# Ledger of designs, part 25: designed miniproteins, single chains, continued (3)

Each design is a single chain, and the fold is of that chain. pLDDT is the mean over its residues in the fold that is shown.

## One batch from the design tools (miniprotein)

Design m8890
Fold by ESMFold2-Fast:
Structure m8890 (fold): chain A 101 residues (1-101)
Amino acid sequence: SPPLSPLELAKMFVESMLHLVEQLGKLHQVDEETLKKVLEEVKEIGEEFLAKKELYKSRESTLKALEELSKKVVKVIEENGLKYVAKDFKVVTDWWLKQLR
């Protein structure tokens, strides 16, 4: 099978990132209102990043864009008071990005 295109890779990463936030929120027993708010903010950030088609010209530029996306999502989670969710999210997404290199 051919490798994923840069944009397909970015779409899969955004979907996986959203799923991870939801699962970690449940694991850490985050209240439903806070988790819903964080998921909405993360979804908007993901959609904004995917709209910037110039970021996905190459595998290298895509990985750099996904690193910046991951950092922005960590900050959003931290700003909503979810320190342990942010920590676990960072560990998992750093590992994903390492495997993609």
Scores: mean pLDDT 88

Design m8891
Fold by ESMFold2-Fast:
Structure m8891 (fold): chain A 96 residues (1-96)
Amino acid sequence: NSAEAWYNLGLVYKNNGNLLEAAQAYKQAIELKPDFAEAWNELGIVFKENGNLEGAEFAYRQAIELKPDFAEAWNELGKVLEELNKYDEALEVYEK
């Protein structure tokens, strides 16, 4: 899929520290395949690394909606919620 090609390009950019280009590549993957849970999760990671905590929360929640058993997305969401001082929500997420 062309969506998977964009996702893989995003991984290359992220691994090289090119966070803006990584985010753009993941957004292209999501535009082509909106149910791409892994692309939403990776977009969340990039947003968090770039200090966009609210964007990260949104992206991780999208990944979880699409794939409720996505352990990595649940774990990363909990960490972002703690950094946003949403401690009650973080506890609920970690208990999941």
Scores: mean pLDDT 87

Design m8892
Fold by ESMFold2-Fast:
Structure m8892 (fold): chain A 83 residues (1-83)
Amino acid sequence: SEEKKKEEIYNKILEIAFNSQTEEEFYKNMKKFLIDEGLSEKEAEEYAKRLVEAMRKGLSEFVKKAKEISEEIVKKKLEKEKG
């Protein structure tokens, strides 16, 4: 179930990137998605910014960062459920 949750978040990050026409639109849509997933506004802003920075470096770096952030988000959500 943890691996499935990571894949679902990763796929949603890619979907938002695919459907966004500008970096600003991507940032806004990512921030909204992350808040809806239960992250604080500050956490959502920091993750969205990291993804925008990775996009500027190219597809390979973006994919790597999207996977990394998906793992971090699932870990935070699981820690909140157990603590």
Scores: mean pLDDT 83

Design m8893
Fold by ESMFold2-Fast:
Structure m8893 (fold): chain A 72 residues (1-72)
Amino acid sequence: SEAEKLLEEAREAAEKGDSEKAIEYLRKLAELLNSPELENVAKMVEEYKDNPEVVKWLIEEAEKVVREIEEK
């Protein structure tokens, strides 16, 4: 799905330390799914962009949100 592709690109960007790109993909994902929770995850990645461990956990949280939305 488009959502899974955006999520994977966000994860790849985060793993490479490209927090700005990770935020862009998360924002696109939030817009695609009309999810305020995903918009909040993107804001948290911006807040904690200098902590790669926290950014990784935020991407995992985004994955959980996407699964919850798509499974209903």
Scores: mean pLDDT 82

Design m8894
Fold by ESMFold2-Fast:
Structure m8894 (fold): chain A 80 residues (1-80)
Amino acid sequence: SLEEEAEKLREEGEKLEKEGDYLSAAQKYKEAGTLYLQSKDFEKAAEMYERASEMYEKAGDLKKAEQARANAERLRRLAA
């Protein structure tokens, strides 16, 4: 299912984060967030974009970090 695919991407992101590959981790979290968004799980989508933002920040990509944070805040408002 879409949710199972999102969970797998989240797990891949967590592994990459532990390995210090922050850019790849951010991309996996963003992909997971997009799949949660497609399943209308706005809370999990927001969580994934927040994690992507943190990873982009650690990778030095401040523009992508800001974009991911803005998307997360928008989705949190939809989940509330």
Scores: mean pLDDT 89

Design m8895
Fold by ESMFold2-Fast:
Structure m8895 (fold): chain A 70 residues (1-70)
Amino acid sequence: SEAGREALALTTNPEAKEALQKGIEAFEAGKYEEAVIHYAKAVKLLRDNPEAARAASDALKEAAEKLAEA
């Protein structure tokens, strides 16, 4: 969720912020499948903001790795 919070700080896009917040909440709840879905949506919404997209992509990778371990 650290990478998710970083992405949230780097964007002003309200739709991306909502997707990131939902991803962070899902990740913290151990709902890694839901976290992957929300972070993937955030990455797509942040395609024009490379720094925020990178942080959101890092959060997506963390959630995907947790899902693979579960």
Scores: mean pLDDT 85

Design m8897
Fold by ESMFold2-Fast:
Structure m8897 (fold): chain A 75 residues (1-75)
Amino acid sequence: MPVVTNVIARASKPSAAEDAEKAARETPGVLDARALQHGDIVAVTVVAESREAADAAVEAISKVPGLSDVQSTQI
């Protein structure tokens, strides 16, 4: 059963959303990832095949340079 996770973070650079989306998509077990940047806020939606893959994607996003205050919610 796929797991949907929403990640919200603060961005210090315009490429932060693109970098976050790439980090999530490169995580094993991630089926899709979409990022949107609105001002200094980045929202990433991750669809993963498992909770383990979703957690790994959130960790990968948290390591993206220019992102801070990373918060995640699983749906």
Scores: mean pLDDT 82

Design m8898
Fold by ESMFold2-Fast:
Structure m8898 (fold): chain A 55 residues (1-55)
Amino acid sequence: SEAAKKKIEELEKEIKELEDAAVRGVITGSLSDEEVAEIAARIAKLKEEIAELKK
């Protein structure tokens, strides 16, 4: 559906923004290992949501 397509695009954009933030935070040392792990967990959940929407 059109609604699912828009939701997938929004989730993919959120994943990219989180990945970019994690990379910057690691390079600059502004994020702790725990914060990086939390971002990774959030990205994993968003990827699961996209997979469910594609079924």
Scores: mean pLDDT 83

Design m8899
Fold by ESMFold2-Fast:
Structure m8899 (fold): chain A 73 residues (1-73)
Amino acid sequence: MDEELLREGAEKAIEYAEKGDVDSALETFRKAAEEANDELALSGVKVIERAKLSPEGVKRAIEHLAEQALADA
């Protein structure tokens, strides 16, 4: 796992979610998870995508998922 790449991706995704752009938030974090080769983050993004959360919900879910993935590194 590339911790820096996953952290940067999470920060950008959270910024998109704060602007109400859920699609860009999910795509940004998914790409970061794939590039970091983080299975937990990638699996979690798929769950968030299916849940169709609000922008605030997506932000909170990405924050939590990034914390869990980085703690397991």
Scores: mean pLDDT 80

Design m8900
Fold by ESMFold2-Fast:
Structure m8900 (fold): chain A 85 residues (1-85)
Amino acid sequence: MDEDIAVGVAEITLAVANLGMEKGDYEGAARLYERAIELLEPYKDNPEAQKVLAEAYRNLADAYRKMGDTEKAEQWEKKAEEVEK
C-alpha cells in the first residue's frame, strides 16, 4: 500500500472510530483505532503518519479507559507521548 493511501485510509478509519466513541461503542471504536495503527506501522517515520498515529493512540487509550481497562489505557497514552516527542 502506498504511504499516502495508508495515511488517508487511516484518517477515514479514525473518523469512523470517533463516531463509535460518540455513540458509546467503545469496543468497536477500539478495534478501528487498532486497525488504523496497524495500517500506519510501516510508515512510522513519516511525519503525517506520526500525527495520525498519535491521535489514534490517544483515542484508543480513551476507549480502553471508558471500558475500564486502565492498564491498556496507560500503555496507549505512553505510546502517544513517545510519538509526539
Scores: mean pLDDT 84

Design m8901
Fold by ESMFold2-Fast:
Structure m8901 (fold): chain A 60 residues (1-60)
Amino acid sequence: SPLERALEEARRLLEEKKKEYERVKSDPSASKEEIEAALKALTEAQKRVLQALRDVEAAA
């Protein structure tokens, strides 16, 4: 279904942003601004997953 597909894409994006944040956070050469930007992107990806999950649950 389109809603389940959107949820799966949101989950994939979340995992990518989580890996990006972990990589940036673990890099001693990363600036504080880069770490903060990666964390913000992770937080937004988390919100997208939550919204997509709510959409799937509402359709069930």
Scores: mean pLDDT 85

Design m8902
Fold by ESMFold2-Fast:
Structure m8902 (fold): chain A 135 residues (1-135)
Amino acid sequence: LKHLDLSHNNLGAFTLPVWLANVLSKLTNLEHLDLSHNNLGPNFAIPAGTFDKLTNLKHLDLSHNGLSLIPAGTFSSLTNLEHLDLSHNQLSSIPAGTFDKLTNLKHLDLSHNQLQTIPSLPANLEHLDLSHNNL
């Protein structure tokens, strides 16, 4: 499978379902993953290792969720990622090193969050949206 759209579901009132992490761990040829509009709620950090098997992923959409925290290392295996959408969440900060392994990242959307500081950015970033934050 190269494309998986799971947008506009109810995948997380409290945690990413264990079954979804187990499904994602088998999708090693996935290039596009949409998890937008899933109510991944304000007490929910994406567990480290959730994406560790998605080494071919180029596009990740996590927009329009309730994410309040991204742990460092959450994206560390996504070395082929070109597009990351984290817009329309509740992120107040991004830990240092969260994006350090995203060496191919060109597009980062962090708009419509609660960020008070600009995070450490990957060196090859071409497009950054930080609009509608608390900078």
Scores: mean pLDDT 91

Design m8903
Fold by ESMFold2-Fast:
Structure m8903 (fold): chain A 61 residues (1-61)
Amino acid sequence: MEEERERRRRELGREIAEKLLSAFAEKAPELIEFLKKNKTLSPAFLEEVEAFLRIEEERRR
């Protein structure tokens, strides 16, 4: 029973991730460039942005 639920969550997560990554890929470059230049951003937020870039990089591999 749990495996079916987990499989559904995995599939749904994949679809959502693909749609989100696709939408973010178009706007993300501009946003990321702006964030890197912004000196007022928290370190934690910048780390999250870098993690996001890593995910996209892994997807291309």
Scores: mean pLDDT 62

Design m8904
Fold by ESMFold2-Fast:
Structure m8904 (fold): chain A 72 residues (1-72)
Amino acid sequence: LSPEVEALLLEAARAAAEGDAERAFELVLEAARLAGIELSEEEREELRAHLEAIAADPEQRALLAEQLAAAA
């Protein structure tokens, strides 16, 4: 992974941990674009649903925030 793609994925993870699924989704799409990955409509729907599930679940958000803190 390039540093730029990694930075976008970290920002997406932070957005999801903050409960902002829409921003997280936009950042993952930007990371995929920079990596030369084109997501299908089905893959985009699965990604959106997954990010919405994380953003809606306080326990999932706390786990993601813990993982981000451990990576720092």
Scores: mean pLDDT 81

Design m8905
Fold by ESMFold2-Fast:
Structure m8905 (fold): chain A 63 residues (1-63)
Amino acid sequence: TAEIQELGRQLRRLYLEKKEAGVLSPEQEEEIERLEREAVRAYLEGDYETAAEHLRRMLELLE
């Protein structure tokens, strides 16, 4: 849905900003990337609830 797509774009932008600033550990970067991949996969499968859940977990990691 539009809300999930917008949240995904916002989270990716925030993630990239923090990565460029050098404030994320390699382990945090790997976990965030995996959660993003899982969210995208769920979204493509039509499982929007699971996709949103993964996006919210990413937000928690990024604060």
Scores: mean pLDDT 78

Design m8906
Fold by ESMFold2-Fast:
Structure m8906 (fold): chain A 58 residues (1-58)
Amino acid sequence: MTEEEFRELQLKALELIKKHPDREKIIDKVSEMAKKMTREEIYNFLKELIEKLQKELE
């Protein structure tokens, strides 16, 4: 995983979160989890989050 790939993933997740009605709760949860996770774990978490948010915003 490159820094560029990680950055693009973060931006994609943020754009989806901004469209979600529970955006503040999602941001708070992500921030708390990120404090305890490695970069690789955060990457995998964001990928799963993106898939979940895309489905919910349909």
Scores: mean pLDDT 77

Design m8907
Fold by ESMFold2-Fast:
Structure m8907 (fold): chain A 77 residues (1-77)
Amino acid sequence: SLEELLANADEEEKKMLAQIEHQRKLIRENAQELIAKDPSKAEQIKRLEALQLDGLDTSEMLLLRRIAKRLGLPPLD
């Protein structure tokens, strides 16, 4: 499971996961700042934010799959 993968991640893998979380924070903060500057563009900005976050979710999924394969754990459900 995800919890087991995270518990068995090495230091480099943990660093990569932390980088993805940091990027998510920056994307969310940037979207909030842009909406505050021009609320009329909120829907467009939210769509861009969603697209960027989806890209990070894909990157995290690929990293977790690599960790699972390295550890000999079952595929992510």
Scores: mean pLDDT 82

Design m8908
Fold by ESMFold2-Fast:
Structure m8908 (fold): chain A 72 residues (1-72)
Amino acid sequence: MKERLEKEIELALALMKYSVAQMDDSIESLREAIEALEKAIELAEELGDEKLKKESEEKLKETKEKLKEKEE
């Protein structure tokens, strides 16, 4: 249970970091949001939370698109 609990905590922290980062639509904040979402997807997959993984993947796609628009 220790490894699973640690991953659940890391997942919660990653999702919190994403939520904070996306409130500021700067290039730096979008990059932080992408990193947080990538970590959340990995942890959700390891935990078997397919719904959370799918939701995080959709948010990652949207955030990457926003970043490209600001960089281009």
Scores: mean pLDDT 78

Design m8909
Fold by ESMFold2-Fast:
Structure m8909 (fold): chain A 48 residues (1-48)
Amino acid sequence: MLGELLRRRREIAKAMTDKTVSIEELRQRERDWLDELFEKAKAEAEKL
């Protein structure tokens, strides 16, 4: 689980640096990533 979060963050940062994605795509990835982060945080909170 933690590895997925780090992987996702790295992917977004890389896309921004390499200019491999449009602003709209970058924004969409950020939204999707934030949603996934929230869901995972919720799951971890329930686990504890």
Scores: mean pLDDT 69

Design m8910
Fold by ESMFold2-Fast:
Structure m8910 (fold): chain A 72 residues (1-72)
Amino acid sequence: SLELDAPDEVIERVAELLESDPEVVAEAQALLDAGLAALAAGDEERARALAAEGAAYGRARAEEALARVLAE
């Protein structure tokens, strides 16, 4: 889930904006696929690093989207 310091209505708009962005969806999918591949290979440390990278990427995009929504 996206954890943002914002009203539910704003969080819903941020989520919609991110889910409708094909670049964000593609990068999230690539990180997920890489993480699952690392887990399948038994590389738990790499899988955790990829999960942390994905979380940081998601947070940065969510904060950017939040700023955009609030500027409306």
Scores: mean pLDDT 79

Design m8911
Fold by ESMFold2-Fast:
Structure m8911 (fold): chain A 66 residues (1-66)
Amino acid sequence: MEEKAKEIVEKVKAGHFGNLFDYAEEAIKLGDKEAIEAVKKAVERMLGSPDPELQEKAKEILKKLE
């Protein structure tokens, strides 16, 4: 795994969702399946959040991952 992919996975696991859109773009650019999968799981958690702002951000990231 690339160093950047490792950083994405670690930050996503740590709950640093503020930059999740940027992490999604970088994971796609790297083509790293583990990083992409970690971002997808974080997006699923955000969609389950009662916070409407997090739900909107999650939908935008899902569109990016498609």
Scores: mean pLDDT 75

Design m8912
Fold by ESMFold2-Fast:
Structure m8912 (fold): chain A 85 residues (1-85)
Amino acid sequence: GDAALEAGGKGALAAVKAAETGVGAAAAGVAVIGAGAEGYLHPGDAEAARRAAEGAARAGEAAGEAAGRGAREGGEAAARAAEEE
């Protein structure tokens, strides 16, 4: 039957709602990584660009981890709320 599709749909909806909670942290991480990459593309300062990229990667990793935790916990709460429709 379509139980897997229904469960997948509810899971995707809960994940989207949870991602809305964490999207700020995820977007910040992506923006920091993008800024680091942009800095890395500037020729003539390889060491500063490398440090910027390294810092951006760590910040993005931390933001992604925080967003992941928020999405997981928010998704669980959203799934429970959806079940109570």
Scores: mean pLDDT 54

Design m8913
Fold by ESMFold2-Fast:
Structure m8913 (fold): chain A 72 residues (1-72)
Amino acid sequence: MAAAAERIRALVAEAYRAWTVDKDAEKALELFREAARLALEAFRAQGASEEELARMERIAEEILAEAEELMA
């Protein structure tokens, strides 16, 4: 879990930099999508059920879709 949390934090920091410094919304969204994927993998490693993972993936997709709309 700790190693996954560090990787996720690094991706979020890169996404934030892409958005705020580089003004690159597309790259920021790609980095956020990768962070979400790693979070789902970490939850699976901790014993989350496939049903729980499917729900979390759906929520992550909804959040990313809303962020993409707001950044457009």
Scores: mean pLDDT 77

Design m8914
Fold by ESMFold2-Fast:
Structure m8914 (fold): chain A 74 residues (1-74)
Amino acid sequence: SARARVEAIDRRALEEHREKIKKLVEEGKLEEAEKLRREAVERGVAEILAALPPEEQAKLRAALAELQARLAAR
């Protein structure tokens, strides 16, 4: 599903940038750590969108918007 795909991209972004995020947190740069994660997820979604048919692109955009809204609402 599109939601599972966005979730997988988020997990991969965290794993690929784990050491850099940890270093930023240790330096007290919490906003930069959050920005790095968000930018990595958005980039991953954008790369996949270019390779998907329009139907799947719409579902992926909706899933990303839902995830962002859910995180912002808390």
Scores: mean pLDDT 76

Design m8915
Fold by ESMFold2-Fast:
Structure m8915 (fold): chain A 89 residues (1-89)
Amino acid sequence: DAEIAKLKAEIAKDPNNAEAYLQLGKVLYEKGEYAEANRYYLLAIRLDPNYAEAWEEYGRFLKEEVGIEAGAQVMFEKAEELREKAKEA
């Protein structure tokens, strides 16, 4: 897939680009590649633990496809916590 190849090339150029990992996770999710999507969501979070959007999108994935509602709630709470901290900075 051209979009996946493009995002992987962006990651190869900048391995610290958490946004590219998140976008790759989202594209893989849209294509039904759930195991790969899960991996790239976790990589985005690991690379930038303050990336609220990554926690929120991973929560959505856990709720909608995996059915882990309790896990999704933890991810959503983390995203909200990070957004509140950003308002204080």
Scores: mean pLDDT 81

Design m8916
Fold by ESMFold2-Fast:
Structure m8916 (fold): chain A 98 residues (1-98)
Amino acid sequence: SKEEAREKMIEEDARTTLAAARAFAEELNLPQEIIDQLDAFGAALDARDVATAEEHLDKLRDLVLDFIRKNNLSPIEAARATVLLGSFHFVIEMMKKL
């Protein structure tokens, strides 16, 4: 019951953050490579494969930071991307405690 409630909360947070990240990617027309890494990260989360999810998040972070640098994103857009990446890191840390 308590463990199930925690697991459901983590799943809902992950789903909400993934939806927000996809909306952000569509708004900024992010490259397919970034979308593919986001999808791979989501699939790893669904599989409860924390190690694979961390690997995809590291790749996603590097791709997003490179995109920000090369495409002169506004400070607000760069901040939004950083917050989303931080939210994914938080989800991973919460999953490790299940």
Scores: mean pLDDT 83

Design m8917
Fold by ESMFold2-Fast:
Structure m8917 (fold): chain A 97 residues (1-97)
Amino acid sequence: GGEEAVEGGRKAALGGTEAAKDAETPEQAAAGAGGAIGGVGGEFGSRLAKEKGDDKEAAREAEGGARTALRAAERTGSEEGRKGAEEGFEGAKKGAE
């Protein structure tokens, strides 16, 4: 439910942040920053949706954050970023049930 979606959003935020930390070039730094912003957005969005009782929207927000974090992890080669994004997707999937 919504609690699992919010945990997914939190994991997406961590994944995006780790992708940003692993950036080695200006291009990767921009991609990592986008991942961190998108991941954090997913966390906040999932929490706001849960507070309003919309567990399905909370799951969609967490999934959006996880997708953005995964893209950043792929651009930066961040294994920790990828792990956070994958855990974000898992939380979003459980939240949607």
Scores: mean pLDDT 87

Design m8918
Fold by ESMFold2-Fast:
Structure m8918 (fold): chain A 58 residues (1-58)
Amino acid sequence: IDEEIRRLAEEIGVPEEELRRFLEELAHSDTLPRSDILGRLVDAGLLERAAAIVRRLQ
């Protein structure tokens, strides 16, 4: 998980800690937070990889 988060953060150009916080919030919430990270994941085509990490954090 930690290596996957680090790699994903590098690919979308955000700090690892910010991505981790976003994914943990997403994993433990029934609502989608408004975030530029979500937009970056969609634009990069990495939303499925982020979703897989979220499932492991749950």
Scores: mean pLDDT 74

Design m8919
Fold by ESMFold2-Fast:
Structure m8919 (fold): chain A 61 residues (1-61)
Amino acid sequence: SMEAEIAEALARMIGAVARISGEEDAAQRALELAEKRAKSLDPEAAEALLREAEREARRIE
């Protein structure tokens, strides 16, 4: 589903930031919040967020 894809993209972005910063606990909390928010989005807003999260994940790696 789109919500699951958004959650995965956000998880990749947050994971990449945690790896670089070394703040894995903060990244885990951010991931849980991102998953909750993804479920509450309208389809159009959800797709926009997914595209942005994918771009950020690619940029950070």
Scores: mean pLDDT 62

Design m8920
Fold by ESMFold2-Fast:
Structure m8920 (fold): chain A 55 residues (1-55)
Amino acid sequence: LREEALKLAREAAASPSPGARAVGRAILRELEANPDLSEEQLEKAKKGAEEALKL
């Protein structure tokens, strides 16, 4: 879950879409700053990154 969220957040942060980059960078920052995020928070991060990639 965490590794999947990180992968998607990094992909969104590297996206040519400004919206995807902004959301991806925000999620990536949260994931990197807090290694002890709950499963629910990790699922939310993963879903957010997936939605960002659609932008």
Scores: mean pLDDT 79

Design m8921
Fold by ESMFold2-Fast:
Structure m8921 (fold): chain A 62 residues (1-62)
Amino acid sequence: MRELTEEQIEELARKLGVSVETVRKIIAELRELEDPRAADYEALGEKYGVTPEQVRELVQAL
């Protein structure tokens, strides 16, 4: 996975309409996985109050 800059995290938060803190927490969980694309997007969406599509967008940015 690529390292995201602060500016990239802020842009993703703005694009998705969620807080920077929420984006950081989801990215941190995705980085703990061996394969972020194998993550349960629906479960992550429920945990952080975002849609599975928003989680998928974050995975694509990594």
Scores: mean pLDDT 77

Design m8922
Fold by ESMFold2-Fast:
Structure m8922 (fold): chain A 64 residues (1-64)
Amino acid sequence: VSKEKLEAEVTATMAIIALTLGDAETAAKALAANPAIPREAVEAARAGRLEEAKRLLSEWIESL
């Protein structure tokens, strides 16, 4: 497993926690900073679509 994949997985997991706490702004900034994260998840978080962003991130992690 590459270091980049592990860092992206950690970032996605931390973002899911932030989204669960209602902090979409912090989650969106963290996700946007990592180019390995799907842009669809970043856009969902920026739009305040918390459940969609969490679902997209969970599906992406499972696909790694």
Scores: mean pLDDT 81

Design m8923
Fold by ESMFold2-Fast:
Structure m8923 (fold): chain A 83 residues (1-83)
Amino acid sequence: LKEDAERIKELAEKIYEGDKSSVASLVGLVIRTLELLRAAGKDDEIAEFRKEFKKATKAGEQGDYEKMKEYLLKMAEIIEKAS
């Protein structure tokens, strides 16, 4: 989980800088992280993580990469708390 948090932070920076190829990597990492949280019985953290990811996706669709980065960093904090 801690390694997944660091990777989300790295991908958030790359996406903010305009690296669109990092979006596919982020989606794969989100799926993996949700599976790890479920295996650990972290239901509250799963709900918070999904909520922030939905906000990040909506911000990205609106072209607000500043807000997208903010929500991705919150997702990383949720994982660190779960670890």
Scores: mean pLDDT 81

Design m8924
Fold by ESMFold2-Fast:
Structure m8924 (fold): chain A 59 residues (1-59)
Amino acid sequence: MSKEAEEILKSLPKDASLEEAREALEKAGFEVLGISEDGDTIRVKARKNGEIASAAVKK
């Protein structure tokens, strides 16, 4: 789960917004529980198939 979320975030353009990151995760079947940007890092907590994934990816 966490690796899938990380790969989705890494596949986004470097200038991708939090809304674009949320949309990409939702299209992949994730329920986004929390998403934030801290400088150049996107942090996400999401659920898929009852499992929680946490990912942090630098732009």
Scores: mean pLDDT 77

Design m8925
Fold by ESMFold2-Fast:
Structure m8925 (fold): chain A 68 residues (1-68)
Amino acid sequence: LKQLMEEAEKAVEEGDTRMAANYLLGASVAALPTGLGQELKKLADEVENGTLEEAKRAVEEAKELIEK
């Protein structure tokens, strides 16, 4: 999970929202046993289909969810 989130953050900082969404989808699968899978999948969709600013915010929200 931590590595996938670091890669997603790096991708969004580089403006690659598609790769950031792909890393968040991987994190959502890895997080299925924790109950966070659905929430992370929703954030991945926001990263893929949103603006760069919305993508940065969605990645930050995903990090907060994983760190709780």
Scores: mean pLDDT 76

Design m8926
Fold by ESMFold2-Fast:
Structure m8926 (fold): chain A 78 residues (1-78)
Amino acid sequence: EVEELIRRARSKDPEERLRAAEELLRLAKEEEDPERRRELLRATLEALVPVAHSKDLELSLRAGVLEVEAAVELSLLE
């Protein structure tokens, strides 16, 4: 399932990337292993970068919010 989400996070479809990023972020918040959590957060941010630069303002704004959330989670990782 996680491998499938990582594949969807690399999709050329910005909506698919956004959905995959939301699921990856949820999994990262539930993950107790710091290394795996970091991997999930990195995958989340990687998925969101193209969406944040989308010409669709709704998708771009949603991606921006998720990027901030993922960056905060990554900064709290010890």
Scores: mean pLDDT 81

